# Designed miniproteins, single chains, part 67

Each design is a single chain, and the fold is of that chain. pLDDT is the mean over its residues in the fold that is shown.

## One batch from the design tools (miniprotein)

Design m2312
Fold by ESMFold2-Fast:
Structure m2312 (fold): chain A 88 residues (1-88)
Amino acid sequence: SLEEKVEELLKEAEEAVAAGDVERALELAREARELALKIPDKEKRKKYLEKVLEILKKALKKAKDKELILRAIGEILRVIGDIIELEL
């Protein structure tokens, strides 16, 4: 299911953050976001987007390079936009 795939990507992203692999974490979180947006249930979609946001915030805290910091901020803003759109 989409939910199972999102959960697995989020787990892998969290493991990447723990390992200090910020670039991999951002790639996995982006993939999780794209799949979460395809979840037809609006409440579940919001739940998974909020989990993606949590991982991105953790990745941002681990980011040392300017490029990775800017990428993390960009991804965070995109997810916030997705969540806001769900409430409209």
Scores: mean pLDDT 89

Design m2313
Fold by ESMFold2-Fast:
Structure m2313 (fold): chain A 119 residues (1-119)
Amino acid sequence: SALAEAIAALRAAGATAIGIHKDDGEYYFTVTVQGADGATVVAVGKAESEEALTEALRKLAEALGKGLDEFVATAKELGAAVERVAGGDEEAHLRVTRAAAKQMGATPAATAAAEAKIA
């Protein structure tokens, strides 16, 4: 599918984890990128349809291919919340992801699903 291709492009560009959840007709997504210093960057976003989600993920994949700063700028342009967590602290990563999703009005269930890694 077009969505599966966008997810594959994000992984190829360097995304370490991607979470997607559908709640009440809207899509919530989380994209995690590891920085060269070991810091984790998490973008948490929302899309009104599968087509909008696919477009957002494609734009993020293209931006990530250009570098982390372009990824962050593109995520913010798409209205995503972007947070940085030092080191490989998965608890801090989850806490940041939940806080960002909550700020965007995601339900607890949508927030939990957005944290899921796509293998």
Scores: mean pLDDT 73

Design m2314
Fold by ESMFold2-Fast:
Formats: structure tokens, C-alpha cells, sequence
Structure m2314 (fold): chain A 99 residues (1-99)
């Protein structure tokens, strides 16, 4: 359904298999992310997978609360597969920073 299609499109975009997300998918992801970020900011509950991604991002540079909430929001909306893809991307960025 929408979440499954959005997840597949997002993962393909992150892997470079497509140049950009369809605008409609990007807009809907942004709306759902903004809503989830508001809920997360009240509870401050992060999954272990989200924490692993945030730790990798902190190795690259300072991570603000909005970024932390956005990563957790993406996990809640798009699921584990997107977070694993973000983790791989963050690891690759860290390796590139060392070169």
C-alpha cells in the first residue's frame, strides 16, 4: 500500500537506482514524518536501530534533536528496511570522510 510503495521508492533512491523520488511520494513522506516527529518529541522514545543510525551520524558531525526525531519517524513510517539502508549509507559516508 502507500507505506510499502514509499519504502521501496525511498530505498531505491538511496541506492542510486532512481535519481529522485516522485514528488507525490516525497510530499506524503514529509507529511507523515512531520506528524511522527511531533509525537516523538513528546515521548522521546527511540528504537535500538534508530540509535545505531544516530551514533553513525554523530561520527560524521553534530546531530540535532530534529535529525534524531526524523530518523525515528522514518523508522516508524517506512520500517526496518529503510533504517538498515540509512545505516549502510551513513557507514559509507563515514568511510568517504576518512579519504
Amino acid sequence: MFKEKAREAFIKAMKGEINDLEEEFAEKIEEEVNKAVEEISRDERFTPLTREVIELLEEIGPVDDLTRYTVEALHRILGDEVIEALKEMARKLLEEKKK
Scores: mean pLDDT 71

Design m2315
Fold by ESMFold2-Fast:
Structure m2315 (fold): chain A 91 residues (1-91)
Amino acid sequence: MLSTIERFRLMAEISELWLIIESEKVSEEEFKKTVQRVIDFVLEEYSDDEELQELAEELREMIENNAPLEEIKEKVKELIELLKEKLKEEL
């Protein structure tokens, strides 16, 4: 189970991902930097969660291989929904 600080960090990361995915004002570079930071967080804090690890690794590979921005955004939406479910299950 996440600590209180880690829980607040997760909520902040989820909120930031949601805001950048719908924003037309965020550059592709800033978008990718934010997504990469959240990927790093997931890989470190959810090392025991196979589904989150697989999704985070797939997103990292997509960014490294310069996948189309629209495909990265769709995968980020999947990550947001999965992270929301994990946050609910912390009880």
Scores: mean pLDDT 76

Design m2316
Fold by ESMFold2-Fast:
Structure m2316 (fold): chain A 69 residues (1-69)
Amino acid sequence: LDKVVEAGEANVKLFTEKANAQSPEAGAVAQKLGDQGVAEAKKAKTPEEAKKILRDALLQAAQAVAELA
């Protein structure tokens, strides 16, 4: 579980960096939604559940960033 959360945090940082390169607004939205996903993933009971939460959070962040483009 901890390794899945660590990987998720790294993915959120990378996505936020790329979104911030697009615009500061995109970076802020990506960070907020990504951080929320990581917080929920930490509450997960299994690595599979944590992976699903992180995947859904990153998808939501990507959709929000696309709306700003």
Scores: mean pLDDT 78

Design m2317
Fold by ESMFold2-Fast:
Structure m2317 (fold): chain A 100 residues (1-100)
Amino acid sequence: MKYSEEEKKAMYEVIDEAGALMRELAASGKYTPKEIAKAVYEYALSKATELYEEGKISLEQAQALIDIIEEAAKRLIENPELTPEEIVALARAKLEEYLA
């Protein structure tokens, strides 16, 4: 696909920021996997919407980004044996496939 380097960078930054939030909440030991997944999803929705409203990504890109992060966050509930780092790696791989 013909995506700009700026669009790609913005999308990867949202995944990395969502991943950092996931790691911080998991490391605190105070939140359930469902609470972490909800917080990460809400963060992704907010940031993707912001990037779309600023004209930095398209609506299609914003939707794809939200879907990728939502699926990754759900893995905290479905596969609690996976580390946040492994979940982030899976999300980055999905974005790489989307941008190919």
Scores: mean pLDDT 82

Design m2318
Fold by ESMFold2-Fast:
Structure m2318 (fold): chain A 64 residues (1-64)
Amino acid sequence: MSPREKALLIAQSLITDQGWSEDEAARHGARFARALGEDVSPQTIRDAMRRHRDELDARLAAGR
């Protein structure tokens, strides 16, 4: 799984489990991806979360 994919799952879990806003979760996700060596903006994480929301929710529900 790429740093971006991990960042998306973490950002979505922060919204679902901790009640974070989309903007807060996206900023955290971008920092996480950068720490793993992928230069990703918060905007890129927000856009990807919106496009992949159903898939991310399914992955989190499945405990993958």
Scores: mean pLDDT 78

Design m2319
Fold by ESMFold2-Fast:
Structure m2319 (fold): chain A 114 residues (1-114)
Amino acid sequence: DLDALSAAALAGDERARLELSLRVVPAVKALLDESIELVKKGMTKENEQKVVSLLTAMALMAIGAGDTELARLIAETLSRVDNAKSKEEAIAILEETKARIDELEARYRAELAA
């Protein structure tokens, strides 16, 4: 279960840490999709605050899983989105992040199969 995986990952079990990362990836992708839809609706102050909150939640989930690589990717995404000069640029950054998370997921699955 999730509690047993979290305990094992905190104790330094590499396989448990990878399994925990793979369990949070679907939720991280869902929050990322929500962020993309908010940006598409328009970058109002309210929507900008919601996007920052969603990206922060994604980072906390990655940190909770012990996934420093995923946490770094999300932090870089937050910085890039905050500095985006257009709605189109912000959407492109979020879509690129989603593709990179797909690559991380594939690598984690390969590592568990080895």
Scores: mean pLDDT 85

Design m2320
Fold by ESMFold2-Fast:
Structure m2320 (fold): chain A 80 residues (1-80)
Amino acid sequence: MVTVILTAITDPEVVKRLGENLEEEGIAEAEIIGDDVVRLTAVSDPNRVIGAAENLADNGVATAVVEGEGAEEYVEESRM
């Protein structure tokens, strides 16, 4: 199962809002594990969860750590 740990660099509210949005759509489970740390567990679409997390990391808002060896295959499949 794909899990992404997001650690907020500048704005924890942006990270929390992303988690809430994905959970509302039934794509991931969002769990706040610290004031600036959110764990996203993919339920149905790991590529969408990873893509959303990468967008925050690319903008310098958070760091994204993908857990699980199967997640690397999904990341490579999503790369252009």
Scores: mean pLDDT 73

Design m2321
Fold by ESMFold2-Fast:
Structure m2321 (fold): chain A 135 residues (1-135)
Amino acid sequence: MDTLRRTRELLERTYRLIEEAGLTEEARKLREEGHNLGASAKAMALSLSDEKALEHVKRLLELAEQHLELGEQLLQQGDVEGALRHVLDAAGYLQAAVGAAEANPSIAEVVGPRALELAERALSLAEEALRALQA
């Protein structure tokens, strides 16, 4: 299923935009941490029942959504840097969710569309924040 691959591609684009926005060190750190979180989440998912693994991935997606909501609010208030930091946090949680979902096809089918939707939202918010910073 292409959903997890597309999610990963959008997250990579999100990190690049945040680096371009001047949060280079923060984006680099969280990209590295995101890869480690993905690997750890995959290992954990392989050790859990499908039900427990699905519950864990859903929680990661909820955390990503909460950070995107906070980022959107901060951007509306003119806090571009705060918005981008919350996008980075959301991207980290999405990397972990993708890693866990790749370990289990049944989880990938259930969570893939939501992970893609949140990754598209993260990219859009990063693009809007970068435009605000350049204006």
Scores: mean pLDDT 82

Design m2322
Fold by ESMFold2-Fast:
Structure m2322 (fold): chain A 74 residues (1-74)
Amino acid sequence: SRTLSKFKEIFSKLPKSDQQIILDKFGNVENLYNEIQKQRSLIRYSGDRDRLREEYENSFGDARETILRIEKEL
């Protein structure tokens, strides 16, 4: 999809250290993209959005700041 292509482009422009953290955690860029899309959908339709959003963001650990920056550009 066009959005996945844009995501891959943004990923390729990240520092190599940030790319490695994401690859170590998710295995590949498509897995990260799919996880973001899945979690955003679940949070959107939840009655407890604030708690689920916090849990989602915390699930990224050391990659949290980098992933949230990418997500904002999608």
Scores: mean pLDDT 73

Design m2323
Fold by ESMFold2-Fast:
Structure m2323 (fold): chain A 101 residues (1-101)
Amino acid sequence: SEYKEKAEKYTELARQLARQSQALFDQAEAALGPAAVRRIMGHALRNSRDRAQRRAEIEREAARLGATPEQTALLLQAEDLMMQALLYVGKAVDYEILYRK
């Protein structure tokens, strides 16, 4: 089934992107500490309604906590990869539903 093949492909892409995202979060946590990363990401989640606003809030809160531009870039890239992973999870679920019809 073409739908089964697409579901499996998007599941694997999601896993790859999630692993890359986690590696960048691990780098950010090593540089900033896990408490600071949680504070930055939690602030962005609470104070944003969309992806663009979330990125802006990550940048503002990271700067407020004294993160370097390079450390802030790690968080922005990690969030971007995680959002891409979630989109591919959604695509995989959609194709799995079509396959099971």
Scores: mean pLDDT 88

Design m2324
Fold by ESMFold2-Fast:
Structure m2324 (fold): chain A 89 residues (1-89)
Amino acid sequence: SEEEIEKKLRALTDDLATAIKSGNSKEAFKVAINLYNFAKDNGCKALYGDTPAIAFAMLIIGGFKEAKKNGTLSKQANDLVDTLLKTCK
């Protein structure tokens, strides 16, 4: 269901924010790739077009690192979930 997809997306983005907050770059990359695969498997392919998983992960991690510097990690995580939910079939 959409509610189950939202719950999993929020869990993954929270895990990503936690990894970024702790400075765990390896864990952040693993979670970002898991987020990409989950979104792709749940019909969010159109959001990424032909973007490779690694490029997606780097862009997402970059945004979360900038949000960490600005104290806006929770907003960054929520905005990502909202964006993904609007573009998934």
Scores: mean pLDDT 80

Design m2325
Fold by ESMFold2-Fast:
Structure m2325 (fold): chain A 78 residues (1-78)
Amino acid sequence: FPGDLSREEVKAQIEAGIERLRAAIDAGAPPSTVANLETAVRLLIVAGFVSGAITPEEAERYKAEVDRLGAEAEARWA
């Protein structure tokens, strides 16, 4: 992100992205939709970390949640 977003705003965007991903998986969205949402939130996490808006510990927690949701989605498609 351009460096004009606050730490709070960046975290809110990441958390909103994770919730959108969870909602899509729970709604049985197609694999392409889930993959697009997963990619989008992973990019938000990277941007937040690189900009200094989130700590390494926050980045790892967000990544772990996204990884968990991705695994859950894959299990549902099996």
Scores: mean pLDDT 81

Design m2326
Fold by ESMFold2-Fast:
Structure m2326 (fold): chain A 96 residues (1-96)
Amino acid sequence: SPADEAKAHLREAIATVREALPHMSPEAREYAEKAIQHLEEALAAIDKGDYVTALEHARKAVEALQKAYEVDPRLKPALEHVMRAATLLAEAAGLP
């Protein structure tokens, strides 16, 4: 399902960010940690079937990851995973 595929992308994003955390500047790490919080909240919302709330958290994670990516280009794959998850969550929610 689009929701299950979104979960896989969100988990890959969390794994990528956590792998990079020890090598980030303090500024990038702060944005990355904020992104992880939103990604975990998106996963919890998916498990409740609340795809609108999951999409909101995925979008907030994109905003935080974009800020982290400005400082640390290694986060591009994580950003791409979350953007794909947001598209899939919009589909699961029946949004255009």
Scores: mean pLDDT 90

Design m2327
Fold by ESMFold2-Fast:
Structure m2327 (fold): chain A 89 residues (1-89)
Amino acid sequence: LSLEQQRDIILSFVRMAESVANLMIRRYQEQGDQLGVEAARLFRESMRYRGESQLALLDGNREEAERLEREARRLRERALRLEEQRRQS
């Protein structure tokens, strides 16, 4: 695959993940589930950072990719904590 094709695949994956997250946000909003909305927004942000990390790897910037992946993981862990709180309600 060319670098352009690899970039397009990453961007397509991020757009798909964002679409799924946006559907979850809408569903939780309709249910009045504030914790669900917050968790879904954090998952969406995490997916954006993960996409940026993959793009940085394609550009050969390993240090930036690692920084972005750490931020993605931090956001995902926050989302999982909110999901756990939501399940205990």
Scores: mean pLDDT 88

Design m2328
Fold by ESMFold2-Fast:
Structure m2328 (fold): chain A 99 residues (1-99)
Amino acid sequence: MNLVLLQVGSILRIIGLQLDLQQKAKDQPEIQELADKLYNVAVEIIRRTTDKNLIDRVVDLVERSIAQANAAISQGDFDRAKQILEDALKRLEELLSTL
């Protein structure tokens, strides 16, 4: 029961983070594509795992990466934002491959 609520709450949090990132990068199609890929992989891990610690790690990684990407975007550094999101995506894809 607690696991399902954690999964749903975590997915809703990630949706909010993705929407904020997409709005800030609305004219940056490469960043929007990375945001979509990051969301899809993160949600897939959360849906497939029974490990609450893994869910917490995925949420923390997404939150940190989007916060750092948003900071880079606010400075006009779209290349840095892309690098941050690409690095986060690779880490999430590695985690997904272990499930």
Scores: mean pLDDT 87

Design m2329
Fold by ESMFold2-Fast:
Formats: sequence, C-alpha cells, structure tokens
Structure m2329 (fold): chain A 82 residues (1-82)
Amino acid sequence: SLEEKLTEEEKEEKEKILQLSAYIRILKKNKELTPELVNEFWDYILNNTSELSFQVAAQEMAEWIANKDEEKIEELAKKYEE
C-alpha cells in the first residue's frame, strides 16, 4: 500500500494533515469555517508536506467520511487544538 512507502517524517506529516483536515471539517459543521482558513490550509499543505503524505492522508480521511466514522474525526480535531 502507499502507506508502507512513507518515511517516518512523512508519517508525521500525514498525521498533521489528518488532524488539520479534521479540524477544518468540524469548523465547517459548526459554520465557523472562513475562506481565509481554507486558504491557510492549502498554503500549509503545499509548503510543508510531501505529495505522498498528502495523498495517503486524503485517502484515509475520505474512507473515514465514507464510513461515517465521526468519532475518529472528532478525536483528530481535538489533537490539533491541543
């Protein structure tokens, strides 16, 4: 799988992307998401993560959303805030 190809640094990048993505999703649900925050998210991803880290994170988040694993997403959002 693509996850098996991640370096330790890319695994940390993946976790940060997942936490930030979860945080953005919770803000959107609460109607607190602004265009400025969306732009800051993409700027962070483009400048601070590898393509592979982003692809693996995007796949995992999409799977959790498809499976309605809201508890997992909420836990990740909390980790970003702490």
Scores: mean pLDDT 80

Design m2330
Fold by ESMFold2-Fast:
Parts: C-alpha cells; sequence; structure tokens
Structure m2330 (fold): chain A 85 residues (1-85)
C-alpha cells in the first residue's frame, strides 16, 4: 500500500485529530480528514453530504470553500498525488 509523507498543512490537520505518525496510507489520511470534519462540526446541518471548509486548514489544503464529501475525498486524493511524498 502506498504511503505518504504529509505536507506541513496536512501534518497540522493530522496532529489536530491525534495522529503522531511520520507516514500515512491514503485510507489513514481519509479517516483523519473525516474525523477532522466531525470534530470541527463542518457538515452542513441541513445537508450532511455538504461540508463547509471556509477558514479551515482542510479548506487551505484542497482549495475549496463548500464541497460534497465525495468531491472532498477526490480533492484530497489529487492533493496527495501532487504534494505528498
Amino acid sequence: MKEYTPSEELLELLREVGEEKERYTLAEIVRAVLQYIKDKKLRDPEDGSLVDLRDTILGKIVGKEKVSIDDLISAVVEYLDKNAK
């Protein structure tokens, strides 16, 4: 399974959800992102499929303000392929 070394921004997000590792699989990163959304209560209360990322580390990572969960996961995968080693 492919492992990634997170960027500084992604590492900050990972630390906020209690992760302390140096390298992560895609599954571990997606899990951490979903935990971050839950911990910060970023899901839209009227449409739980939508997430408000404005003024968050996650929004800075993916470059989006309001997205569906599916689009967010796709954006995280794209981000990792371009930015994580």
Scores: mean pLDDT 79

Design m2331
Fold by ESMFold2-Fast:
Structure m2331 (fold): chain A 81 residues (1-81)
Amino acid sequence: GLPQLSAQEAAEELRHLADSLLNNKNDPPLIGLTLGVARGLPGLIADPEARRIVSRAVEETSGKSPEESAEILRRAAREIE
C-alpha cells in the first residue's frame, strides 16, 4: 500500500490545507478542492489517534466559512502535536 503519514506529517498537512483555505478564501472551487483533499487525509494517517482527530475536524468544517474551517484544521494540528 501507499506509505502512511506520521502524526507530525498529518499536523503539517493540516496547517498547509488551512493556509490554502485562507489564501484562496475568494475562490469557491479551490476551497471545495482543498476541503476534498482534507476529507481524504484520515485514510493516509498511520496513527489511530491522529486519524480520529483529523476525521472529527474535517466533519466540523461542514457548513463553515473558509476562515472557520482553517481555524478548525489548525486546532486539530495543535491537538495532534
Scores: mean pLDDT 84

Design m2332
Fold by ESMFold2-Fast:
Structure m2332 (fold): chain A 75 residues (1-75)
Amino acid sequence: MKVAVFKIEGLKSEADAKKVEAAALAVGAESAEVSFEEKTAKVVYDPSKTSAEEIKKAIESLGFKAELLSEEDAP
């Protein structure tokens, strides 16, 4: 597993944060935790099923901007 942390621009409410979480899960992420307060998304994924770039594209397809801040191995 890997953990990717994105900076998300364009979040206006908690509902937008939930849309970003749903988009990450829809492209095969295992879990997604989006903070409206921090404007960040923490996404856990299996690199054999999806990638940070696919997750970024899914988020940006909703009209937000996503910038990859970090990508780390997760157990």
Scores: mean pLDDT 82

Design m2333
Fold by ESMFold2-Fast:
Structure m2333 (fold): chain A 60 residues (1-60)
Amino acid sequence: SSELQAVSYASMAQDALAAGNTDLARDFAQKAKVAAQASGDPDLLDKLKSAFPSIAPLLK
């Protein structure tokens, strides 16, 4: 589902950022935003920011 894809991409963005790969983290965060938008849940992006605070600035 788009919701699971959003969570998976957010998790991958967090892992990339922890590894020092900021460009890859931005790419995965962008994919997470697109998947969150596709889910139809207007609160999903804010939920991702709360669940993955290290990448929250990349989800703007």
Scores: mean pLDDT 85

Design m2334
Fold by ESMFold2-Fast:
Structure m2334 (fold): chain A 97 residues (1-97)
Amino acid sequence: REALHAAAGAFRKAAEAAKQGNTREASIYLTAGMLHVVGYLVEKELRGEELTPEEQALLDEAIKYAHEASRALDQGNYDKAAELFEKAAEILEQLAA
């Protein structure tokens, strides 16, 4: 749960950087957020826990939004990138609850 909150926090910072047109900082926070998602998955495997189908669907959707946000950054569509990062963060907070 701590890793998911950290991932959401990183994606919210990526959204803020994207709104400012700071592509470098947004990309750094995107990477940090994805590393926290990987940390969450590693922790679950080490505990012998599996994601439910519902948890897997939420995680897949969050990753999809993060990927689409990265594409929007590459295209210079900073407002769209920020919106997508915020949606990814919201889903990760929902998964952490």
Scores: mean pLDDT 86

Design m2335
Fold by ESMFold2-Fast:
Structure m2335 (fold): chain A 87 residues (1-87)
Amino acid sequence: LKEEIDREIAELKSAIEAGDTVAAYRHARRLANLVDEAAKKGDIETLEYARKQLKELAEQAPSPTVRRLLERMIEFAEKAIEELKKK
């Protein structure tokens, strides 16, 4: 799972740097699915890692649409971490 997240983060960063908003949005959606899977598996370590990477990507994202998606993913990961800590 972390390897898949690392791959999608690299692809997303590349798309952002290239100004390819369509590719950036596609990879961000795939990354969102992987973050959801980490939450369902209770993988707190992967969620914390993803949250950190997503924050860095959100600061670098020139597209407001991509940035909003990344911000929602960060909020989701933070909430999932809090809920998992209660288990």
Scores: mean pLDDT 78

Design m2336
Fold by ESMFold2-Fast:
Parts: structure tokens; C-alpha cells; sequence
Structure m2336 (fold): chain A 81 residues (1-81)
């Protein structure tokens, strides 16, 4: 499994600047992206290392990270400018 980590800053719907971490993950021949708040960085990385599939990772993330603070996608459509 390969995991790459990037820090990104966004402005939320309330006008607050938030620091997020984007994980690019290759697992079981699939590429996907996980985006979370920086405070969950280490916890998410550990979950990704322990997970054997994207579905398992999604379930574990839902248990450990609030849904509002995590985004998972099979295609990295989010490009920073």
C-alpha cells in the first residue's frame, strides 16, 4: 500500500480558514483520496495502514472521525490552485 500526504488550506462555508490533509492511497489496485482536518492526520494514517479495502477504511473512518471532517473519493477531482 502506498500513501502520500499533502496539507491544504480551504475556506469553509462560514468564511473560516481550515487546514486539511489530503491522503492519496493505492490499495487493492484502486486509487482513492481521503481528506480530513489536520488534527486527525495520524489517526487516519493508522486506519489506512490497518484497512485491507476502501470499504473497510470508510467504515473505520466513520467510527473515528466525524462525517463533517472527512471526505473519501475514488477519483481525485479536487485540484488546488
Amino acid sequence: MEVEEERIEITDSQGNVRTLVRFRVTMDGKNFVVIVDEKYREKVLEILKESKSLEEAKKKLAEEVPASDVFVSDDPQLLDV
Scores: mean pLDDT 72

Design m2337
Fold by ESMFold2-Fast:
Structure m2337 (fold): chain A 85 residues (1-85)
Amino acid sequence: SALEEAARHAIERAKSLHGGVDISLEGAREALEMLLREGSTSGSVISRAIETLLRQGKLSLGDGGGRAAAMEGLRAGVEYLRRLL
């Protein structure tokens, strides 16, 4: 439940920054699990999560600004999840 709550938070944050971003709930959960295992929210690690989601069809960025929004959404999701743990 904590992971799903954090995943929803990540999706909402991304959409608030760029309405064209669409992250699946499954994709957000998988990305947050990856970021927790890596123990890092550096731009390079978050970028690898983004590329994985794009490859799997679990993320759509819309316009060019969507990548930054998706990255910030995932970062916020990890912060939220760490506060719940």
Scores: mean pLDDT 85

Design m2338
Fold by ESMFold2-Fast:
Structure m2338 (fold): chain A 67 residues (1-67)
Amino acid sequence: DKEKEIEEHRKRADELAAEGNRITAEYNQLKASGELTPEKARELFDREAEAAIELIHHITGIMGLER
């Protein structure tokens, strides 16, 4: 029960961390190619912020279940 919920939160957190890594890779590729505009950077930062908020939700969920 509780352990399965923790595992599900951890799995989703890992998926969100992978998404964050993809966003970072995209940012670095655009920067290296000279295609990084303020508009594209803002779009990537917005996506990163959304993923970070969801990640915090899953981490706090784990903490609540472990307490």
Scores: mean pLDDT 80

Design m2339
Fold by ESMFold2-Fast:
Structure m2339 (fold): chain A 81 residues (1-81)
Amino acid sequence: SAVHDLALTVAGTVYQEYLDGEVTKEEALELFEKALERLQREYGLPRSLVERLLEVFRESLENDESYQTLVARLRALLDEA
């Protein structure tokens, strides 16, 4: 769906900014959280899905996972929704 593609695009963009040293882990998490809150409010993205996307994103940041690993994890989650 368009909203799922948008969530994935935002996650990838913010995570890449973190990998490039442009934002901290805390800033990256805050940016993604705010984007998901907007998608929930404007497009009705389910709260449970928002919580799961944030959990995966936080874990990837904490474990210093690759961009490819983050995108694959989020895509799998969105495909189940």
Scores: mean pLDDT 87

Design m2340
Fold by ESMFold2-Fast:
Structure m2340 (fold): chain A 104 residues (1-104)
Amino acid sequence: FDADLDELLTIVDHAIDLLRKAKAYQQQGDNKSATYYDLLADFFVMSLVAEAYVLYRRDPSERARRVLELAIETNRRISQAKSIDERIEVLEETRERLREIRAE
C-alpha cells in the first residue's frame, strides 16, 4: 500500500513540475508552451485518478477508498480552477493529504 501511495505522490509531483513549467512560460509571454504544459499536467491528474482506482480495486480498504475520493476531487477542482497558480495550490494540497494518509 505505501509503495502504491509513493507512486501516486510521484504522479502528483510530476503534475506540479509541469504546471510550474507552464507558469514560467506564461511569465515569458509564451502562451502556446504554457498551454501545452498545463494540458500535460491534466493528463497526469487523469493518471492519478486511474492509478487510485486500480489501487482501490486491488485493495478495497477504507484507506484506499479515501485515496480514490481524494483523486476524484482533485480532478474536479483542477477542471474548475481559473489559473495555473490555483491548479498548483490544488495539487500541493492533494500531495499533503496523500502524505497524511500514507502516515496512517
Scores: mean pLDDT 89

Design m2341
Fold by ESMFold2-Fast:
Structure m2341 (fold): chain A 83 residues (1-83)
Amino acid sequence: EEARRLQEEYAARIEAASGEEKKELEIEAAQTQARLLYEYLAKTKGKEEAVKLMRETIEEDRKLNPEAKEILEAVEETLKELE
């Protein structure tokens, strides 16, 4: 529920923002979601498996949504920081 609640809070802020501020919030929201997913996976599957699964997810998203390159790149940097 925390992940959903945070997504809803960011969605509302993104909806109210415009231009560069909106893009910054979108990147921040994606990075925050990545941290929450990492924490969940590390707790349930262990740190090493969490990093592996998150990298696989990012690679898959990159193939499905090439226009999301900037957001996915920010998420990759966040993952490197967490390991």
Scores: mean pLDDT 75

Design m2342
Fold by ESMFold2-Fast:
Structure m2342 (fold): chain A 85 residues (1-85)
Amino acid sequence: SKEEKLRKAEEYFNRAGLAFTQGNYEEAVRYAEESERYAREAGDEELREASYYLRLSGEYALQGDIESSLRYAGLASETYARRLA
């Protein structure tokens, strides 16, 4: 169901954020990819976009590009917050 896919998208987004906070960037990217996929299937464009930005943030962190990583983390946070309004 769309409701189950949305729940999975939110769970993976939270797991990605936690992994990112712990410096586990490879795991953060993997969880963000899963979140993006489930959000797309659920039709939640804002969660899909937030997950996309969180994935880019993790990818830039893995490349040592801290400036780009922080920029995309900010975009992910802002996009996710819009869903809660």
Scores: mean pLDDT 89

Design m2343
Fold by ESMFold2-Fast:
Structure m2343 (fold): chain A 91 residues (1-91)
Amino acid sequence: MVSEETREIMKRFVEKLIEEIEEKGEEYTKKSLIALFVSVLELPEERAERLAEEIVKILLEYRDDPEKATERVIELMLREGLSQEQLGYIP
């Protein structure tokens, strides 16, 4: 389980990504996520690409419900082996 502070950080991140999809499109957002995961979280490119694709899919499904989108993104990232601490490094 993640802390409320980490959840709040992730909610802001998710809201920014939803705005980015609306302004710049899915492909741009996917590329920016891959770059973030490789550069900041030091994930292998294949893992970053898969994670970015799944996150964009969640954001599109729950675009009108940022709270639910945030919960689904947290669940995905934890399932993929990212720690609560690593989630706190996402801007």
Scores: mean pLDDT 79

Design m2344
Fold by ESMFold2-Fast:
Structure m2344 (fold): chain A 71 residues (1-71)
Amino acid sequence: MAQKLAQALLQEPSASKVIFGSYLQQRGLPTPDQQTFELLEGYVEKYRGEVEKLAAVLEQYEKTGQLPPLE
């Protein structure tokens, strides 16, 4: 599932918050805070065209409930 979310986020970076929020809502998960959305936007920008790298970051979010710090 993280792979498909990563593909969607990279396909439409300008809608990343909407895509991520909708994905979490469909899974019955709470809307992330503003800091988490900003961190996600940073990862989408950093990993443009790198689906596997973004998917790995999203897998960490699924396992821990938090995105790792942006490097």
Scores: mean pLDDT 75

